# Designed miniproteins, single chains, continued (3): the designs that were tried, part 19

Each design is a single chain, and the fold is of that chain. pLDDT is the mean over its residues in the fold that is shown.

## One batch from the design tools (miniprotein)

Design m8628
Fold by ESMFold2-Fast:
Structure m8628 (fold): chain A 68 residues (1-68)
Amino acid sequence: KGIEILTSVPGVDEETAKAIIEYLKKKGIDPNDPDAIIEYFKNNTVEELKKIPGVDEETAKAIKAAFA
């Protein structure tokens, strides 16, 4: 499930993972589709990911590295 994939990323705790999931839902991305989540991170910049509550630059870079 989406939250479990996100919490596997260094620096992403359960609260941050929930914030990411809610942000993705607002963008029309299904949090139960791991491929859609991965594609979103591949197609967006570190600066865009930093707009998510709880995601700083280091966490955004870790997300990008994990799903590259």
Scores: mean pLDDT 78

Design m8629
Fold by ESMFold2-Fast:
Structure m8629 (fold): chain A 79 residues (1-79)
Amino acid sequence: SELEERGKEVEEEARERVKEQKELIDYSAKAGGYYIKGAVLKTIGPEYKEEAEEYMKLGDEYEEKAREKEEELKRKREE
């Protein structure tokens, strides 16, 4: 029973670490997706300029979230 309880605790810790890494991956993926969308819209025509700029801003926002999360994870790893 003690080994089973220890196994469950390790599993929960692993799940939390995976969540943290997944957040970084998800933010980076969202940033990339928004940047691509914004870039594509800019090539279609001037009528999409404002929409393209909104997607680029979303890309910048998620890029910053990804950077902050990367620094957080780096600090935890170096501690």
Scores: mean pLDDT 81

Design m8630
Fold by ESMFold2-Fast:
Structure m8630 (fold): chain A 65 residues (1-65)
Amino acid sequence: SEIEELEKQAEHYRKTAEGLREVGERFLSEGDLKSAKVAQEEAELYEEDARRYEREAEDLRRAAE
């Protein structure tokens, strides 16, 4: 269903963001502040997209009620 596809997409984006957060943390521990910032900013974009998909799925669920 459309809801399940949106939820799956949101989960994928959240997992991608988590991986980027871990990469950023590693760059910070190595003193690479520039690479850490880039990884963090990319993680934030994926987290925002995940939230958007989660909202769309919730809106569709509420419309069906």
Scores: mean pLDDT 87

Design m8631
Fold by ESMFold2-Fast:
Structure m8631 (fold): chain A 77 residues (1-77)
Amino acid sequence: SREEAIAAVERMREEGRLPENLADHLIAMIEADVPLSVLIGVLESGLRAEEEDPSDVPEEILEGIRELLAFLKALQA
């Protein structure tokens, strides 16, 4: 549900496993009723970009994003 997706993003932000800007953007998209498939696409695109050109993003953040992606895919199914 929308509430479950928002709660997951907020929890991961609080734990420092999501960048604040990304968390705020995702919550805004979820509240605007953007389809989960679009959110999944955004996160997958971001992870692919990081894999192709690795930056200084901590691995803990990348693992957090992967965990959120898996959760959102489960909600979409």
Scores: mean pLDDT 78

Design m8632
Fold by ESMFold2-Fast:
Structure m8632 (fold): chain A 74 residues (1-74)
Amino acid sequence: SPEDEARLARLTAEFNRLYVEYLRALHAGAPQEEVDALIDRMLAVLDEILSLETDPQRKEALEIIKAWLEEQRA
């Protein structure tokens, strides 16, 4: 639906923003607590995207990203 497409676009933009913040935090040597908080926020957004995603190939890619982020968490 147009509403689901709009939600996916918004969630994707939020994930991309959080990912950039995550990379900046890593580059700046931020405390692990701050890095973990960003990972937790990215995981929450990914779960919302996965609930709306209908394309099997994109869903598989998102699940791989989720697994990778879970490994980065301390």
Scores: mean pLDDT 89

Design m8633
Fold by ESMFold2-Fast:
Structure m8633 (fold): chain A 97 residues (1-97)
Amino acid sequence: TVEKLTELSKEILKNNSLPPTAPKEKIEELIKKGLLIEGVSLEERVVEIIEKLDENLDPETAKVVSLTVIAQTLLLRKAGKDVEEFLEKVREEVEKL
């Protein structure tokens, strides 16, 4: 249920055992940029990667790469695969920019 997911999210944040979900304000920024649809949540690490891409790449390339990272993250989540491992590898490549 939605209530159980909310309680689990609060316990995860309290115990620092999993990375936090991105704050609502950051999600709204991504929706305004046309990178995300309303009602979709993203990990905070995805937002950090997108911000680093915006700093180091031209706006068109940054948008295309950001859309690819978001799409792959959502596909991995739906498939029940390790999103954190994927995001760590992407972060390592972005740090080389």
Scores: mean pLDDT 69

Design m8634
Fold by ESMFold2-Fast:
Structure m8634 (fold): chain A 107 residues (1-107)
Amino acid sequence: NEYEYWEKLAKEDLKEAAKKLIDDIVAGKKGSTFYGLLVILSRNIPDEVADALSVLAAPLLGMEAEAERLVARSTDPRIRRIYELVREGRVEEAGRLARELIDEQFS
């Protein structure tokens, strides 16, 4: 069960779970991405991390309208850059930027 897998990862190490989610988004794993995002966003994480993961995953999950709203409301210019990169098909670059943001914002 992918939900139970992500719950276990998030409980053991939430920062590493968020990084694992980036890897699954970049690899195009739609099902794992959906459940991973659902579990990780249900936890107390920094808003910038939540926004970065959401906009990175949005094209894969068909959530572009929600991503555009997040980009418009975000105070961190990296959220817009991640979304631009992923829409251009530069998913590995978008994933690297999201990982940098996690390393800076996540304790």
Scores: mean pLDDT 87

Design m8635
Fold by ESMFold2-Fast:
Structure m8635 (fold): chain A 96 residues (1-96)
Amino acid sequence: SHRYFSLEALERLLARHTTPEEAAVALRAARLGYEAARILGLDEESQRAAAVVGAQTALEAIRGGLSEAEREALLRDLLALQGLDPEALLEAIRAL
């Protein structure tokens, strides 16, 4: 998206506030969330929300030392908080 939000802008923001390792994992999670939302035909605002939630979840998982199961539970909760269908998005992410 080349409007107010873009993955490129997120990458630059992450570079200012995270380590290179944290930024790489957060950006990967953001891309997966964005692509999953696109594949499901969700609107641009939902695509942006899925990307941001993906990045946030990845950062919290790395910094908190979360297991894969704990990371997935956090992702599910944060997606639901944004009004998204977490089960549909998780299924789409796993298919990517």
Scores: mean pLDDT 83

Design m8636
Fold by ESMFold2-Fast:
Structure m8636 (fold): chain A 75 residues (1-75)
Amino acid sequence: SKVSLSETEINRYNEALASRDLTELEQLRQNYQQQKEAVKKGQQAGFISQEEADKELSKLDNMIAQIDAAINQVR
């Protein structure tokens, strides 16, 4: 499956951060981890190129890092 960072996911993150909603931030983190696994499986199955997989994984890693920082600040 193709992965993208949607406006909906960005809005969920911003809303959770503003509300200091740890549960929602943890759910978003889990969702991005699942998206990373989907990208890896798609690359292994030949549905996406290694270059495309690396690009999407980089975006997901950056988003997970932002969520991890937010969780640490909210706790």
Scores: mean pLDDT 78

Design m8637
Fold by ESMFold2-Fast:
Structure m8637 (fold): chain A 103 residues (1-103)
Amino acid sequence: MLSIAEKRLLEIAGLAQQAILNNDNDAFITHIDQLLSLVHEVLRNEDKESALKITELAIEQLRQLQKLAEQNSSPQSLIDYIRSAIDTIVDETERRTGIKLER
């Protein structure tokens, strides 16, 4: 069973996916910012188990969004924004948990 945070993350990722398909760059950035905010909230709560699950899921979803953006010939700025989001999540999670993540 998915946690509330996992369900919320997947909902936000789905909205970001629709924004890519609709070529709505502003909506896409807004949804990525919402995803980053959710990850920051989970990391701030110091629940390492939840933080790791949410972070790993967020990175997986962002990598899928990057692949979709590349396939959809989205602007390079969006692809760079996704890469920056992945780096931000990885760096913050590694700093908070001391656990190395796949990049």
Scores: mean pLDDT 83

Design m8638
Fold by ESMFold2-Fast:
Parts: structure tokens; C-alpha cells; sequence
Structure m8638 (fold): chain A 74 residues (1-74)
């Protein structure tokens, strides 16, 4: 498959984040769309880390879950 653009990568990150939050019964991560794509991705990832901690997930378990969800949405 071709490499993802920065915009496509952010869209994928948002899709994975929304599904991860939904599976935990938490609201979708908020992002300031006026920021750069890199800053938006950073905001999403910080919220996902907070959600993982809230759910008692290890970094390894969180990573495994992200891979699982990404494979479902690709």
C-alpha cells in the first residue's frame, strides 16, 4: 500500500482514537483544528494516554489495542 500523507495519518489517528474512546465508554478526544497537523496529533495522543491510564491499561496493552483497532479501520 502507498505511504499515508500527513493528513491521512491524522485522519487515521482520529478514527483509531474515537474507537478506542468508545470501547472504554469515554467521549471522543477533543482537538483544536486551528493547530498544525502535528499539534493536533499530539493532543489526540495525550488524551489517549490519559484514557489508557484511567482504564488501568499498560503502555503495552494500549499499543496492542491501537494496532487491533487500526487493522479494523484500514
Amino acid sequence: PPPLSDEERLALVRQVADRFAAELGLPAPEVDESLSLDEQERQILQQLLAYAREAGLSLEEMFEKFIEIRNEVL
Scores: mean pLDDT 78

Design m8639
Fold by ESMFold2-Fast:
Structure m8639 (fold): chain A 90 residues (1-90)
Amino acid sequence: SFDELLEHAQAVVARVAAHPALTGDGALNAFRGIADEVRRALEAGEISKEQAIEIIQTVADALVALLESRGEPDTAAAIRAEAAAIIAEL
């Protein structure tokens, strides 16, 4: 469901936040994993396009803020760009 997928996505973000030794590549891979789950749920008709956008945007915003706070602006920019591209294709 949307609520379960959003809760799972928020839990993934919390794990990234709890592990300061995690590289920017780890955060980008976590984002891509969530984006793939969101795309599959949308294709299966389990969530709406608006719900898919909400999850992608919520995760991207949280990870971008975290990476900027850790001094990883290039990875933050990559997540922003990938999130925008995914939302535009939904």
Scores: mean pLDDT 85

Design m8640
Fold by ESMFold2-Fast:
Structure m8640 (fold): chain A 89 residues (1-89)
Amino acid sequence: MGREEAKRVGDALNEAVREAREEAEKLAEKNKDESIDKVKEALEKFKPPLVRRVRERTEAYGMGYLAGMAAEQRVEEATKKLVEELKKK
């Protein structure tokens, strides 16, 4: 209802951000011989299932909708940051 649910949502969001970073790095390495645009396309395909996973994990706590929105923003920010790092090389 409050403290425990907020912590679980936070944990799910932190886990999603970490998974997004790891997958972005793997995709960048796998597609290193291709353009950055190819990496972006792969990340866009990865984002929806990750956001859905966070929503499902938090639905039991009545926060799936808000957690899903937050996860989408957090994951998008994390992947954009990694793409920028890859561009700088």
Scores: mean pLDDT 66

Design m8641
Fold by ESMFold2-Fast:
Structure m8641 (fold): chain A 64 residues (1-64)
Amino acid sequence: EEKEKKIQELIEKMDALSRELHALHHRAWERYGPNVLSPEDRARIDALVEEINKIQKEIEELKK
């Protein structure tokens, strides 16, 4: 029902953010090499990780 629909929407949003995270990480790797991130790229990656974690927690709360 509505709960299942909301969970599906959150999963799709999380997938989209995960793709963006991978793309950004790959671009940073190409530009600076492994284990080197610019402050701007690090801040963006951290923000995406926080948003993904927030969505995961929201999904878990909805499953209860």
Scores: mean pLDDT 77

Design m8642
Fold by ESMFold2-Fast:
Structure m8642 (fold): chain A 73 residues (1-73)
Amino acid sequence: SEAEEHIRLAEEHLKLGEKYKKEGNLEKAREHYEKAEDHLSRAGEALFAAGQPPSPRLVELSERVQRGLKELE
């Protein structure tokens, strides 16, 4: 589904963001966290359009992205 594809892409970008953060590349970490956030937003919109609630995985990934972005402040 569209939502599942966006969740998959969000997870890939989140992992890259976490990797770059660990390496001290904060610019690339932020870029990938922001891409993950965009994909999670699109996944949420697709689920809403389908009459489905946010999945537990969507919620988990959203919390991880927000935590990562906050740590870059």
Scores: mean pLDDT 89

Design m8643
Fold by ESMFold2-Fast:
Structure m8643 (fold): chain A 97 residues (1-97)
Amino acid sequence: SAVERAEEAIRRARELLRKSKLSEEAKALAERAIRNIEEALELVKAGGDPLEVEILLGVAQIELGVLSLVLPEDEEARELIRLLNEAIAAVEAALAS
């Protein structure tokens, strides 16, 4: 399901971040994006306000944009951005169902 895809993407992003050699600033930005995505997912699971979900995902997308500017151009950074984008897309798909 879309919920399961979001949960798996979040789990993998957190594991990558925990093991990463990224700067403390990049880790803080990624953690903030993950928290907003997790909050959006919990609202979807609870049947909360769709507008609040969209606002949280919008904030996460802005945070991900800033993160992409400060991350190095390496495989680990690309995978982190990919997982965060996958998590956002999966929450959007879950909201639409």
Scores: mean pLDDT 87

Design m8644
Fold by ESMFold2-Fast:
Formats: structure tokens, C-alpha cells, sequence
Structure m8644 (fold): chain A 115 residues (1-115)
């Protein structure tokens, strides 16, 4: 499936992919692909991905990991803050928001480390 290839290329955890129906795999791949192609805002993608995480009954750690995938490693501080503001408006638990911040900081650091 093209959607599975996209999710694997974006390094979405296999534990999350295995919980997705084929339709949900297509939805997530489309959302992440549209963000990467600049066809969709980070704010819109975050909202829909959070709804998907709720439907899947993901843990706080899994929800945070999935939400962090929306944010490109090259995102500006303003873009990151806009995502965090959306999460607060959606009444996402502060524990999840803090985990998203930590995961994004880790990913940004890994992207800066040239081998």
C-alpha cells in the first residue's frame, strides 16, 4: 500500500501503524503528506491527528509520539507555538503537550547531528 510506505518513510512507530485500519492508514498518510508538501497547515493536521489518536484509544506516550510527527524538524519556534496553542484549545492534557515538546526537541537535535 502507498500509505504504508509513506508511514514507514516518515518513521511512524510500527506499534501505532498496527492499530490503524486501512482507512486510518490512508487518513494519517494523507495528513502527514499534506503537511510535508505545505498543502495543509500544522494546526489543521494536529487537530485531525489528535481526533484519530482518541479514536484509537492511544496511550499518552503514543498520542504524544503521533502528534510530534506533524511537526517538521525544520519548524520555526512560531510554528511550534501555533501547534501547542491548538493542543491547548483542544483541551489536550498538559502531560501529553509536555511529552510532544520533549519528543520534538529530541527529533530536532537528532536532525542537527550530522554523521
Amino acid sequence: SKSLKILNSLKVPQSIISKLSPEQQDQLAKLLGEVRSLERSLEDAVEEIYELAQQLELSEDETAQLLAEVIPPGATQDEIQAVLDVLENLEVPESVINKVKSLFEQRKQEAKEAV
Scores: mean pLDDT 77

Design m8645
Fold by ESMFold2-Fast:
Structure m8645 (fold): chain A 94 residues (1-94)
Amino acid sequence: SMMEEIRKRVEGLLKRLALEATSLFPQLSEEEQAALQAFFRELGRIMREMEETGDIEGGIRRIIALLREFAARFPQLAAVAEEVIAELERLLRE
């Protein structure tokens, strides 16, 4: 279904970001590591809420907002975050 395809595409994009974040994790300060973990916990909450409510558009918009905050806080991940944001914005236009 279209909802299942959108969910899989969102999950695939977020997996890319998570892999890049994981590679940087040992190089971060304890404060940055805690902040990164908090971002991914919040991301997981948004994904669960989106699945429970069926509000795909609202969920994607919240993920984009969170990723913009993430990109501002982690410049090393900004390029990947911006690429993911662009793909999520395309999903909202389809």
Scores: mean pLDDT 82

Design m8646
Fold by ESMFold2-Fast:
Formats: C-alpha cells, structure tokens, sequence
Structure m8646 (fold): chain A 96 residues (1-96)
C-alpha cells in the first residue's frame, strides 16, 4: 500500500510491459533524478503483469506539473508511451 500522506498531490506513472528491462531501468533512473531536481518524492514502485507502477508525491501543483512535463519528455525521448495518473489526497481534517 502506497501512502500519499503529507503530500498535496500524487502521481502514478505506468511503464508498459512491452518495455525492455534496460528501458525500464533507464526511465526509473531518469524519473528519480527529475523528481529530486523538481522536489517531488518517489514513494514506491510495484510491478503487476510486467507493468511497472511508480508512485510520486508532490507538495504543490507546480511540482506536479513539472513531473508530468518530465514524464512526457521521457516518453518522447524513449519512444515509449508512459501513462500518468493524477491523484489528490485531501487532509484528514476535511470530512467527506
């Protein structure tokens, strides 16, 4: 279970099962480097049926947008389609 507690925003980046192991490792490395530069945090990863899902936490909309842009750039440079899912977690003090 991946927790986005303490972050205003969360991203899940999906690396397709059709990617080679080398492509997955390079993209993971680049995602970690870009997250550190931007101020986002890698929260975890999980592989399901060959698809690798990377969870990223961000404190602001600006950091979230920079991460989305970085993923789009990595997708173009690698020639592989990366899926981005945006998650927002509300503070526990606000009742649904």
Amino acid sequence: MISFEGFGYGLVITLDASMSQEQKEEILKRLKERAEEIGAKILGEKTVNGNTNIAIGADTVEITQKMIDAVRELSRESGVKLTVSLLQKKPASIKE
Scores: mean pLDDT 73

Design m8647
Fold by ESMFold2-Fast:
Structure m8647 (fold): chain A 75 residues (1-75)
Amino acid sequence: SLEEEVELGVAQIAVAVALTVIKRNPTEETKEEARKFLRKILSKQSIEVIEELLEAFKDDEMVKEVAEEVLEEKR
């Protein structure tokens, strides 16, 4: 649906923000805050949106780990 496409877009923007923040300051503290931010945003998304996000970012280990953790919590 269009709503799911918009929510996927929001999730993709959240990933871009997290990755940009890490790139600007690549410390373990920043990575942990970025993971926490992504987990918070993704926990509000539907299973379908998170599964599509996983396909889009399948090569990014952090995004994959956070998305898989959130999916397990929602099932």
Scores: mean pLDDT 82

Design m8648
Fold by ESMFold2-Fast:
Structure m8648 (fold): chain A 94 residues (1-94)
Amino acid sequence: MDERLEEVARETGERLGEEIKRILREEISKADPERKKRLEEALREMERLAEQGDVGGMVDVAMEAPVSEETKERIRRAGEQAAREASERVTALS
């Protein structure tokens, strides 16, 4: 049971991290040159945090980045969806 819970947490964190990076890359493609530079810096910081397994730090960097409120809502919804999926998987283990 504990092993499966750890696996769910790891897989959920990995998928959430990749989803947030994908959302940030989409924002970069739409940004003006100055904002694009700031977003690319944020993406590099997120990649460094990902190597350390710090998914929470990645979310913090993304939320502090100069992204639109729409993009922040997408990141928030991605986190909520990941939490729901993890909860459903945990319930299925009961």
Scores: mean pLDDT 74

Design m8649
Fold by ESMFold2-Fast:
Structure m8649 (fold): chain A 81 residues (1-81)
Amino acid sequence: SEAEGQRTLELVRKRDEEYVEEAKKNLPKIQKLADEIRKLGEQADPETAAELKKIADTLEKIAQSNKEGVERYEAEKAAAA
C-alpha cells in the first residue's frame, strides 16, 4: 500500500511536470494570438472590434493564469531544492 501510494505520487508529479512544460510552451503562443487579435480589432467595425476585444481579453486572462501557475510551481520546486 505504501509502495502503491509512492507510485501514484510519482505518476501525479510526472503529470504535473508535463502540464507545466506544456503551459510554458503555450504561454508565448497565447500572448501572440491575443496581440494579433487586438491588432485586427484596431481596423474592424465597432461591433466586430468589441467581440475581438472580448476574445483577446479572455486569452490574456488564460495566459496570466498559466503564467501564475508556472511561477507557483517553479517557486515550490526551487524551495524544495
Scores: mean pLDDT 83

Design m8650
Fold by ESMFold2-Fast:
Structure m8650 (fold): chain A 86 residues (1-86)
Amino acid sequence: KLEEIVEKLENTTDEEEQKKLIEELIKLAMEKYGEEIEEIAKKIVESDDEKAVELLREVAAKLAALPEAERRALTIALHYEIEKLL
């Protein structure tokens, strides 16, 4: 579960283990919300800077309603999807 992985990530100092935990968080987030994350990432990348900031604020507002672990996992997954499209 996302909460368990986030807790392990916060308590782990091993770089290789942290990388594996981050990859697992991204995988789980993409399994649950992948299509939505991909659509948002594409809109952000295709937008100018001002519109991208507005879209990020809207996403942040939606994420604020979610539990901390879900919010962190979705934020990480969205970040990597945006970087992948750049």
Scores: mean pLDDT 78

Design m8651
Fold by ESMFold2-Fast:
Structure m8651 (fold): chain A 76 residues (1-76)
Amino acid sequence: LLELTEKAIEAVKAGDFDKANEYIQKLYEEGKDNPLAKEAVKALGKAIDARESGDTEAFNKYIEEAKKLAEKAVEE
C-alpha cells in the first residue's frame, strides 16, 4: 500500500497522470477492505486535480495526507 502510494505521488509530481491513475487503481484494488487506503485514494485524486489546476499548496497538502493515510493503513 505505501509503495503504491509513493509511486503514485512520484507519477503525479512528474505530470504522468496515466501512470499515476494506474498506481491509484492498483492501490484501490489491493486496499479494497481498508478504509484508510480508500481515503488515501481520494487524497491522491484531489492531488491530481490540484496539480492540473496549478494549485501547488493544495497539491502538497493532499500528497502529505495520502502518504500519512497509507502509513497508518500499514500500521493496522
Scores: mean pLDDT 79

Design m8652
Fold by ESMFold2-Fast:
Formats: C-alpha cells, sequence, structure tokens
Structure m8652 (fold): chain A 111 residues (1-111)
C-alpha cells in the first residue's frame, strides 16, 4: 500500500497549503477525508497513515486555530464513524484536552 501512503501525503500537503492560505473549510474537508481513509486502512499501515494525518492537523490548527477546528469537526461529523467523531469532538472542544491532544500528536509526529 505504498500508493495509499503517497496518496495521503499528497492530500495532507494540499490541505496544509489551503490552511496557510486561509481556506480552512477546504483544508478541513480534505483532512477529515484523509482521517477517514486512515481509520479504515489495513492494520499494517494504519499507524503510519494516522501519523501523517495528525501532523497535517497540527499544522492546519497552527494557521486556523478555532475556525479550523470548527470546520474540521463539521466535516468529520459527516463522514467518520460516530465513535471516532465523538472522541475527537470531546478532545478538540475543550481547551485543556486540546492542549493535551496536540502535545500527544507532536510526540507521535517526532522522528
Amino acid sequence: SDKQINDIKKKTEKAVKLAKQGKFKEAAKILAESLQEAVNSDKSIRGQLLQIVFKALVEAYKYGGEEFIKAFLEEAKKILPKSVYVTLKNILSQDEHMRTFMLRLMALAKP
């Protein structure tokens, strides 16, 4: 599944560029779709795909803050399994939980 890894990298890079341009709704849609693909992927590559998506979420959040998070949760609600969406919403809707979540993502993203 080198194709899946490369496809996710290209999608997440595009999303980060859109977020940098202030296009947070477009970035949010791509990242929600990329997260859905990662969650539904084979166990052997799921961790690697999740790391790629989480790194992109951190970068998009850096540019868009709360506006990006709101757009991301709206898109995630439409396409992710309810259990995954509820977990993300609970983490990202609370400042303390958001900070902890972002720190964990940064730790997972470190080479």
Scores: mean pLDDT 79

Design m8653
Fold by ESMFold2-Fast:
Formats: C-alpha cells, structure tokens, sequence
Structure m8653 (fold): chain A 93 residues (1-93)
C-alpha cells in the first residue's frame, strides 16, 4: 500500500537524522540552544529542550520531540495506526 512506502522512507531516514541531531547537541549544546531561540513557533517539547539542565536531559527531550513530530505528521497524512507503531518502534532503536 502507498502508506507502507512512506513509512519505509521514514524508518530509513528518521533514525539517522535523530542520531546526527543528538551527536550535534553533545558536541555543540550552546549553539543548538541558540538555534532554538531563533524559532518563534515554540511548542511544549521545545520548551523542555530549552529548560534541560544537562546534555542528557536535552537529548531525551529531542528524542521525545522527534517522536511527537513523526506521529503528528503521520496522523495528518492519514497513515494507519499499525504503520505509525512501526515507525515509533524504529525510532526507539
């Protein structure tokens, strides 16, 4: 089905993007926080990232943000729940 092709692309690309973002934050946490300040469309997850007291808390907030964004986008695209669950499972690995 058409949604399976979309999900396969997300499973392929999203873990890599999340890993690269987490590695960037570990190396440049201050620069990452400055990038977030320039984004006027703040969400609750963005607030959690900004209020993080440690790099580890910031990484966890980023992972939570990534899952919320992926789930929200897939729901808006009409992706079946079973395929959404597959993507969320892949993002946890």
Amino acid sequence: MEHEEYVERIIEVAPKIIKETVEYVEKNPEEFLELLKDNEGFTEEDKEIREAKTVEEMKEAIKRKAKVLAETRMKKAGVPEELIERVLEALEK
Scores: mean pLDDT 69

Design m8654
Fold by ESMFold2-Fast:
Structure m8654 (fold): chain A 63 residues (1-63)
Amino acid sequence: KKVLVVTANLSEADQQELAAKAKQFFGADEVEVIQAPSLEEAKQLALKYLLEEGIPVAALAGT
C-alpha cells in the first residue's frame, strides 16, 4: 500500500522521478519521499521503515 523512497544528495526533480517509478513498479497507493542528510542516515531510515514499520522501501538512497 505505502512505499517509501529514501534519497541522499538528490535534486527535487530526481526525487520526484524516483517516487513516480517506485509507484509504478510496486503498484503503491502512496509514495513518500524522504531526503536524508547523508547516505548513512538514508540507509538507517530505509532499514527502520522496512523492518520496524513493515512499509516497503523502494529506490536505493545511494549517491
Scores: mean pLDDT 68

Design m8655
Fold by ESMFold2-Fast:
Order: C-alpha cells, then sequence, then structure tokens
Structure m8655 (fold): chain A 85 residues (1-85)
C-alpha cells in the first residue's frame, strides 16, 4: 500500500535527521536537549517496529496508525534537536 510505504519511509528519514541533529547538539554541549530528543527517537523506532509487525499480520489499519504515531514522535525528536543547534 502506497500510503503505508510512504509513512514508513517518512519515519526512517525523520529518525535519521533527528539522530544527525542530536549528534550536532551534543558537539555543541546541549546534551540535555540531545537526551530529550533521544527519548522521542526511541519511541518512534518502537512504534515503527509495531507497525511492521501489524503489517506482516495483515492488520493494515493498526499498522497505519502505528506508523502515523511513529512519524509524530520522530517529528518531535527533530524539533527538540533543531532547537539545540
Amino acid sequence: MAELERLKNEVDELIKKATELMEKARQLGHREKAREAAIYVVSARLLKVAGDVYAEMGDLETALQAYRDAVESAKKAVEIAEEAV
């Protein structure tokens, strides 16, 4: 399903961006902001794994919701990390 694949790719790109920004924040001495962003990255990864499992089970509605929640968590991680760079 195109929407499911799109959301999954969006999560991966946002996690990558957040991780790069977190590393930059740490280099600038903003370790607390990097740690805060890391919590949302972990949440996004967990929700993505849940989405993958539900998609494999054929529960596409639950998979889509998990990926949407993962996108929101990853967006928060990016936002927090961007404030620190």
Scores: mean pLDDT 86

Design m8656
Fold by ESMFold2-Fast:
Structure m8656 (fold): chain A 71 residues (1-71)
Amino acid sequence: SVADEIAKAVGLKRGEVPVSEELKEEIRREAERLNGFVPSEDTVEVAAGYVAAGGSLNGALFLIAAYQPLR
């Protein structure tokens, strides 16, 4: 899945890092604005986990754009 590929790319296990609903909503909104579609909830959760672990929001959005359209 896209979520599993993003998790592998950033070295995280899914569910490893707690994430806020506010962060998930921000990623969902920004990904829709940039890519024209809403990512799956699993993809949003992994991207939020990356940000919560110290990654950048722009990095998370890049990963979604790079992996989601290919799935």
Scores: mean pLDDT 76

Design m8657
Fold by ESMFold2-Fast:
Structure m8657 (fold): chain A 85 residues (1-85)
Amino acid sequence: MIARSGVEAYDIGKKGGTAVSVRESPEDGGQIGGSGAGGAAESKGDALVKNDYGEFIGKDLTQAGLAAGIAGGAKPGSEVTVTGL
């Protein structure tokens, strides 16, 4: 799979960081990394567990995840990016 090149940021080794996947190719399909709606729901749960990636990231992750989920609304092939403030 060519798309498997590394749009997934598994930076957990840094400090228990949160995995942030940035993908905006709707035709390519985002089922490889996850879905916007599913990601939003899991992001909240995951943020609770991986909120150790710096207290600021935890807060930003929660707010950005919700905003992106509402704006995106489970876009196929498009994952939400965690960029809040």
Scores: mean pLDDT 34

Design m8658
Fold by ESMFold2-Fast:
Structure m8658 (fold): chain A 87 residues (1-87)
Amino acid sequence: MKEEKEKRLAELEEEFKKAVEEGNLEKAFEIIEEIEKISEEAATAALANLLKYVEHKGLEIEEEKKKRLEEAKKKYEEAVQKELAKL
């Protein structure tokens, strides 16, 4: 059961990368919701990466989705800072 979840998570992360490369924000958000059902941490990282892509491309998204991306970015940056502090 745990191994199947890990495999599914990896498949979803790969699909997410493809959706982002295609600029398909709707699919990217749908994939993140599926990731969130398995791992909240992985979903947060995916949302943070999506925000960077949206900002880099200058894409317009719904205000609610934008706020979710910004919150995820803050959580992700805090996690990265904690790991860097251990080095």
Scores: mean pLDDT 75

Design m8659
Fold by ESMFold2-Fast:
Structure m8659 (fold): chain A 79 residues (1-79)
Amino acid sequence: MSKEELIEGARINIEATEELKEELEKLGILPESLKKAAEEAIEEGRAAIESGDPEAILRAEMNVAAMTVALASQLAVHK
């Protein structure tokens, strides 16, 4: 995987996480702790992309992907 591919993947994952966070906020079902964790993961992801460090970008991508799963799980189980 190239640095450019890592950056692209990270951007896609950040966007997906932001979209899920916004949807949960619109539904009024986003817990404050999960909101804070998602915002921190998004901020760290953006900082990693700006740094240009492939290892940092990969780590940030994994963290953001995990947050996307957490947000999707919250959406799936809430009424």
Scores: mean pLDDT 80

Design m8660
Fold by ESMFold2-Fast:
Structure m8660 (fold): chain A 96 residues (1-96)
Amino acid sequence: MSKEIQERLREAIGPAARRAAERLLEERGLRDRLDPEEYERLLRGAAGSAASALVEEYRREGLDIEQILERLRETPDEELEERAYEILRRALEEDE
């Protein structure tokens, strides 16, 4: 996979995935229980996992990588954030 495609994916989904992760971790009280460095590591990991899972969800719909990039660009940030949030919420429920 080209670096250009990786960068475009990061720009398209990264902010929404990070907002979803921040919201979920704050709702679970983790921001208050972790030191700032531990919270930032968990936040970055969660955001990355949500972004990867959402891309895989589009692939399961039969979209190629260019079609996924176009869908992410055209999808409102609030919709991407909600989808990332549901992915993270489900992942935490499966780990508990």
Scores: mean pLDDT 78

Design m8661
Fold by ESMFold2-Fast:
Order: sequence, then structure tokens, then C-alpha cells
Structure m8661 (fold): chain A 55 residues (1-55)
Amino acid sequence: SHMEELIKQRAIDGARTLGGGGSAAVAGMAAKELNHPPLPSSATTEQAVAFVESL
């Protein structure tokens, strides 16, 4: 849905801006909002972005 696309885009932008542990955290929040399984806390920024794009 359009809302899911907005949530994903917001999370991708946030992950790229924050980096480090912040990237995994914003990706995890997006997963939670979309009722998807969580991202591993050890994920890199690139892994976090790829994860959100796959939701």
C-alpha cells in the first residue's frame, strides 16, 4: 500500500542518515510498523537498507 511505501522510504532515509546502530534501530521500527519479523541488531547500514527494501 502507499502507506507501507512511505514507511519504507522514511526508514531507508533514516538508516542512511543515522548509520551504525541507528540504522538497525530504524529498520526494526519499520518492520514492527509493518508487522514483519525483526532485523538482527548486528546489521550494518547496507544490510538495514536492503532489509527495509525487501519488506
Scores: mean pLDDT 75

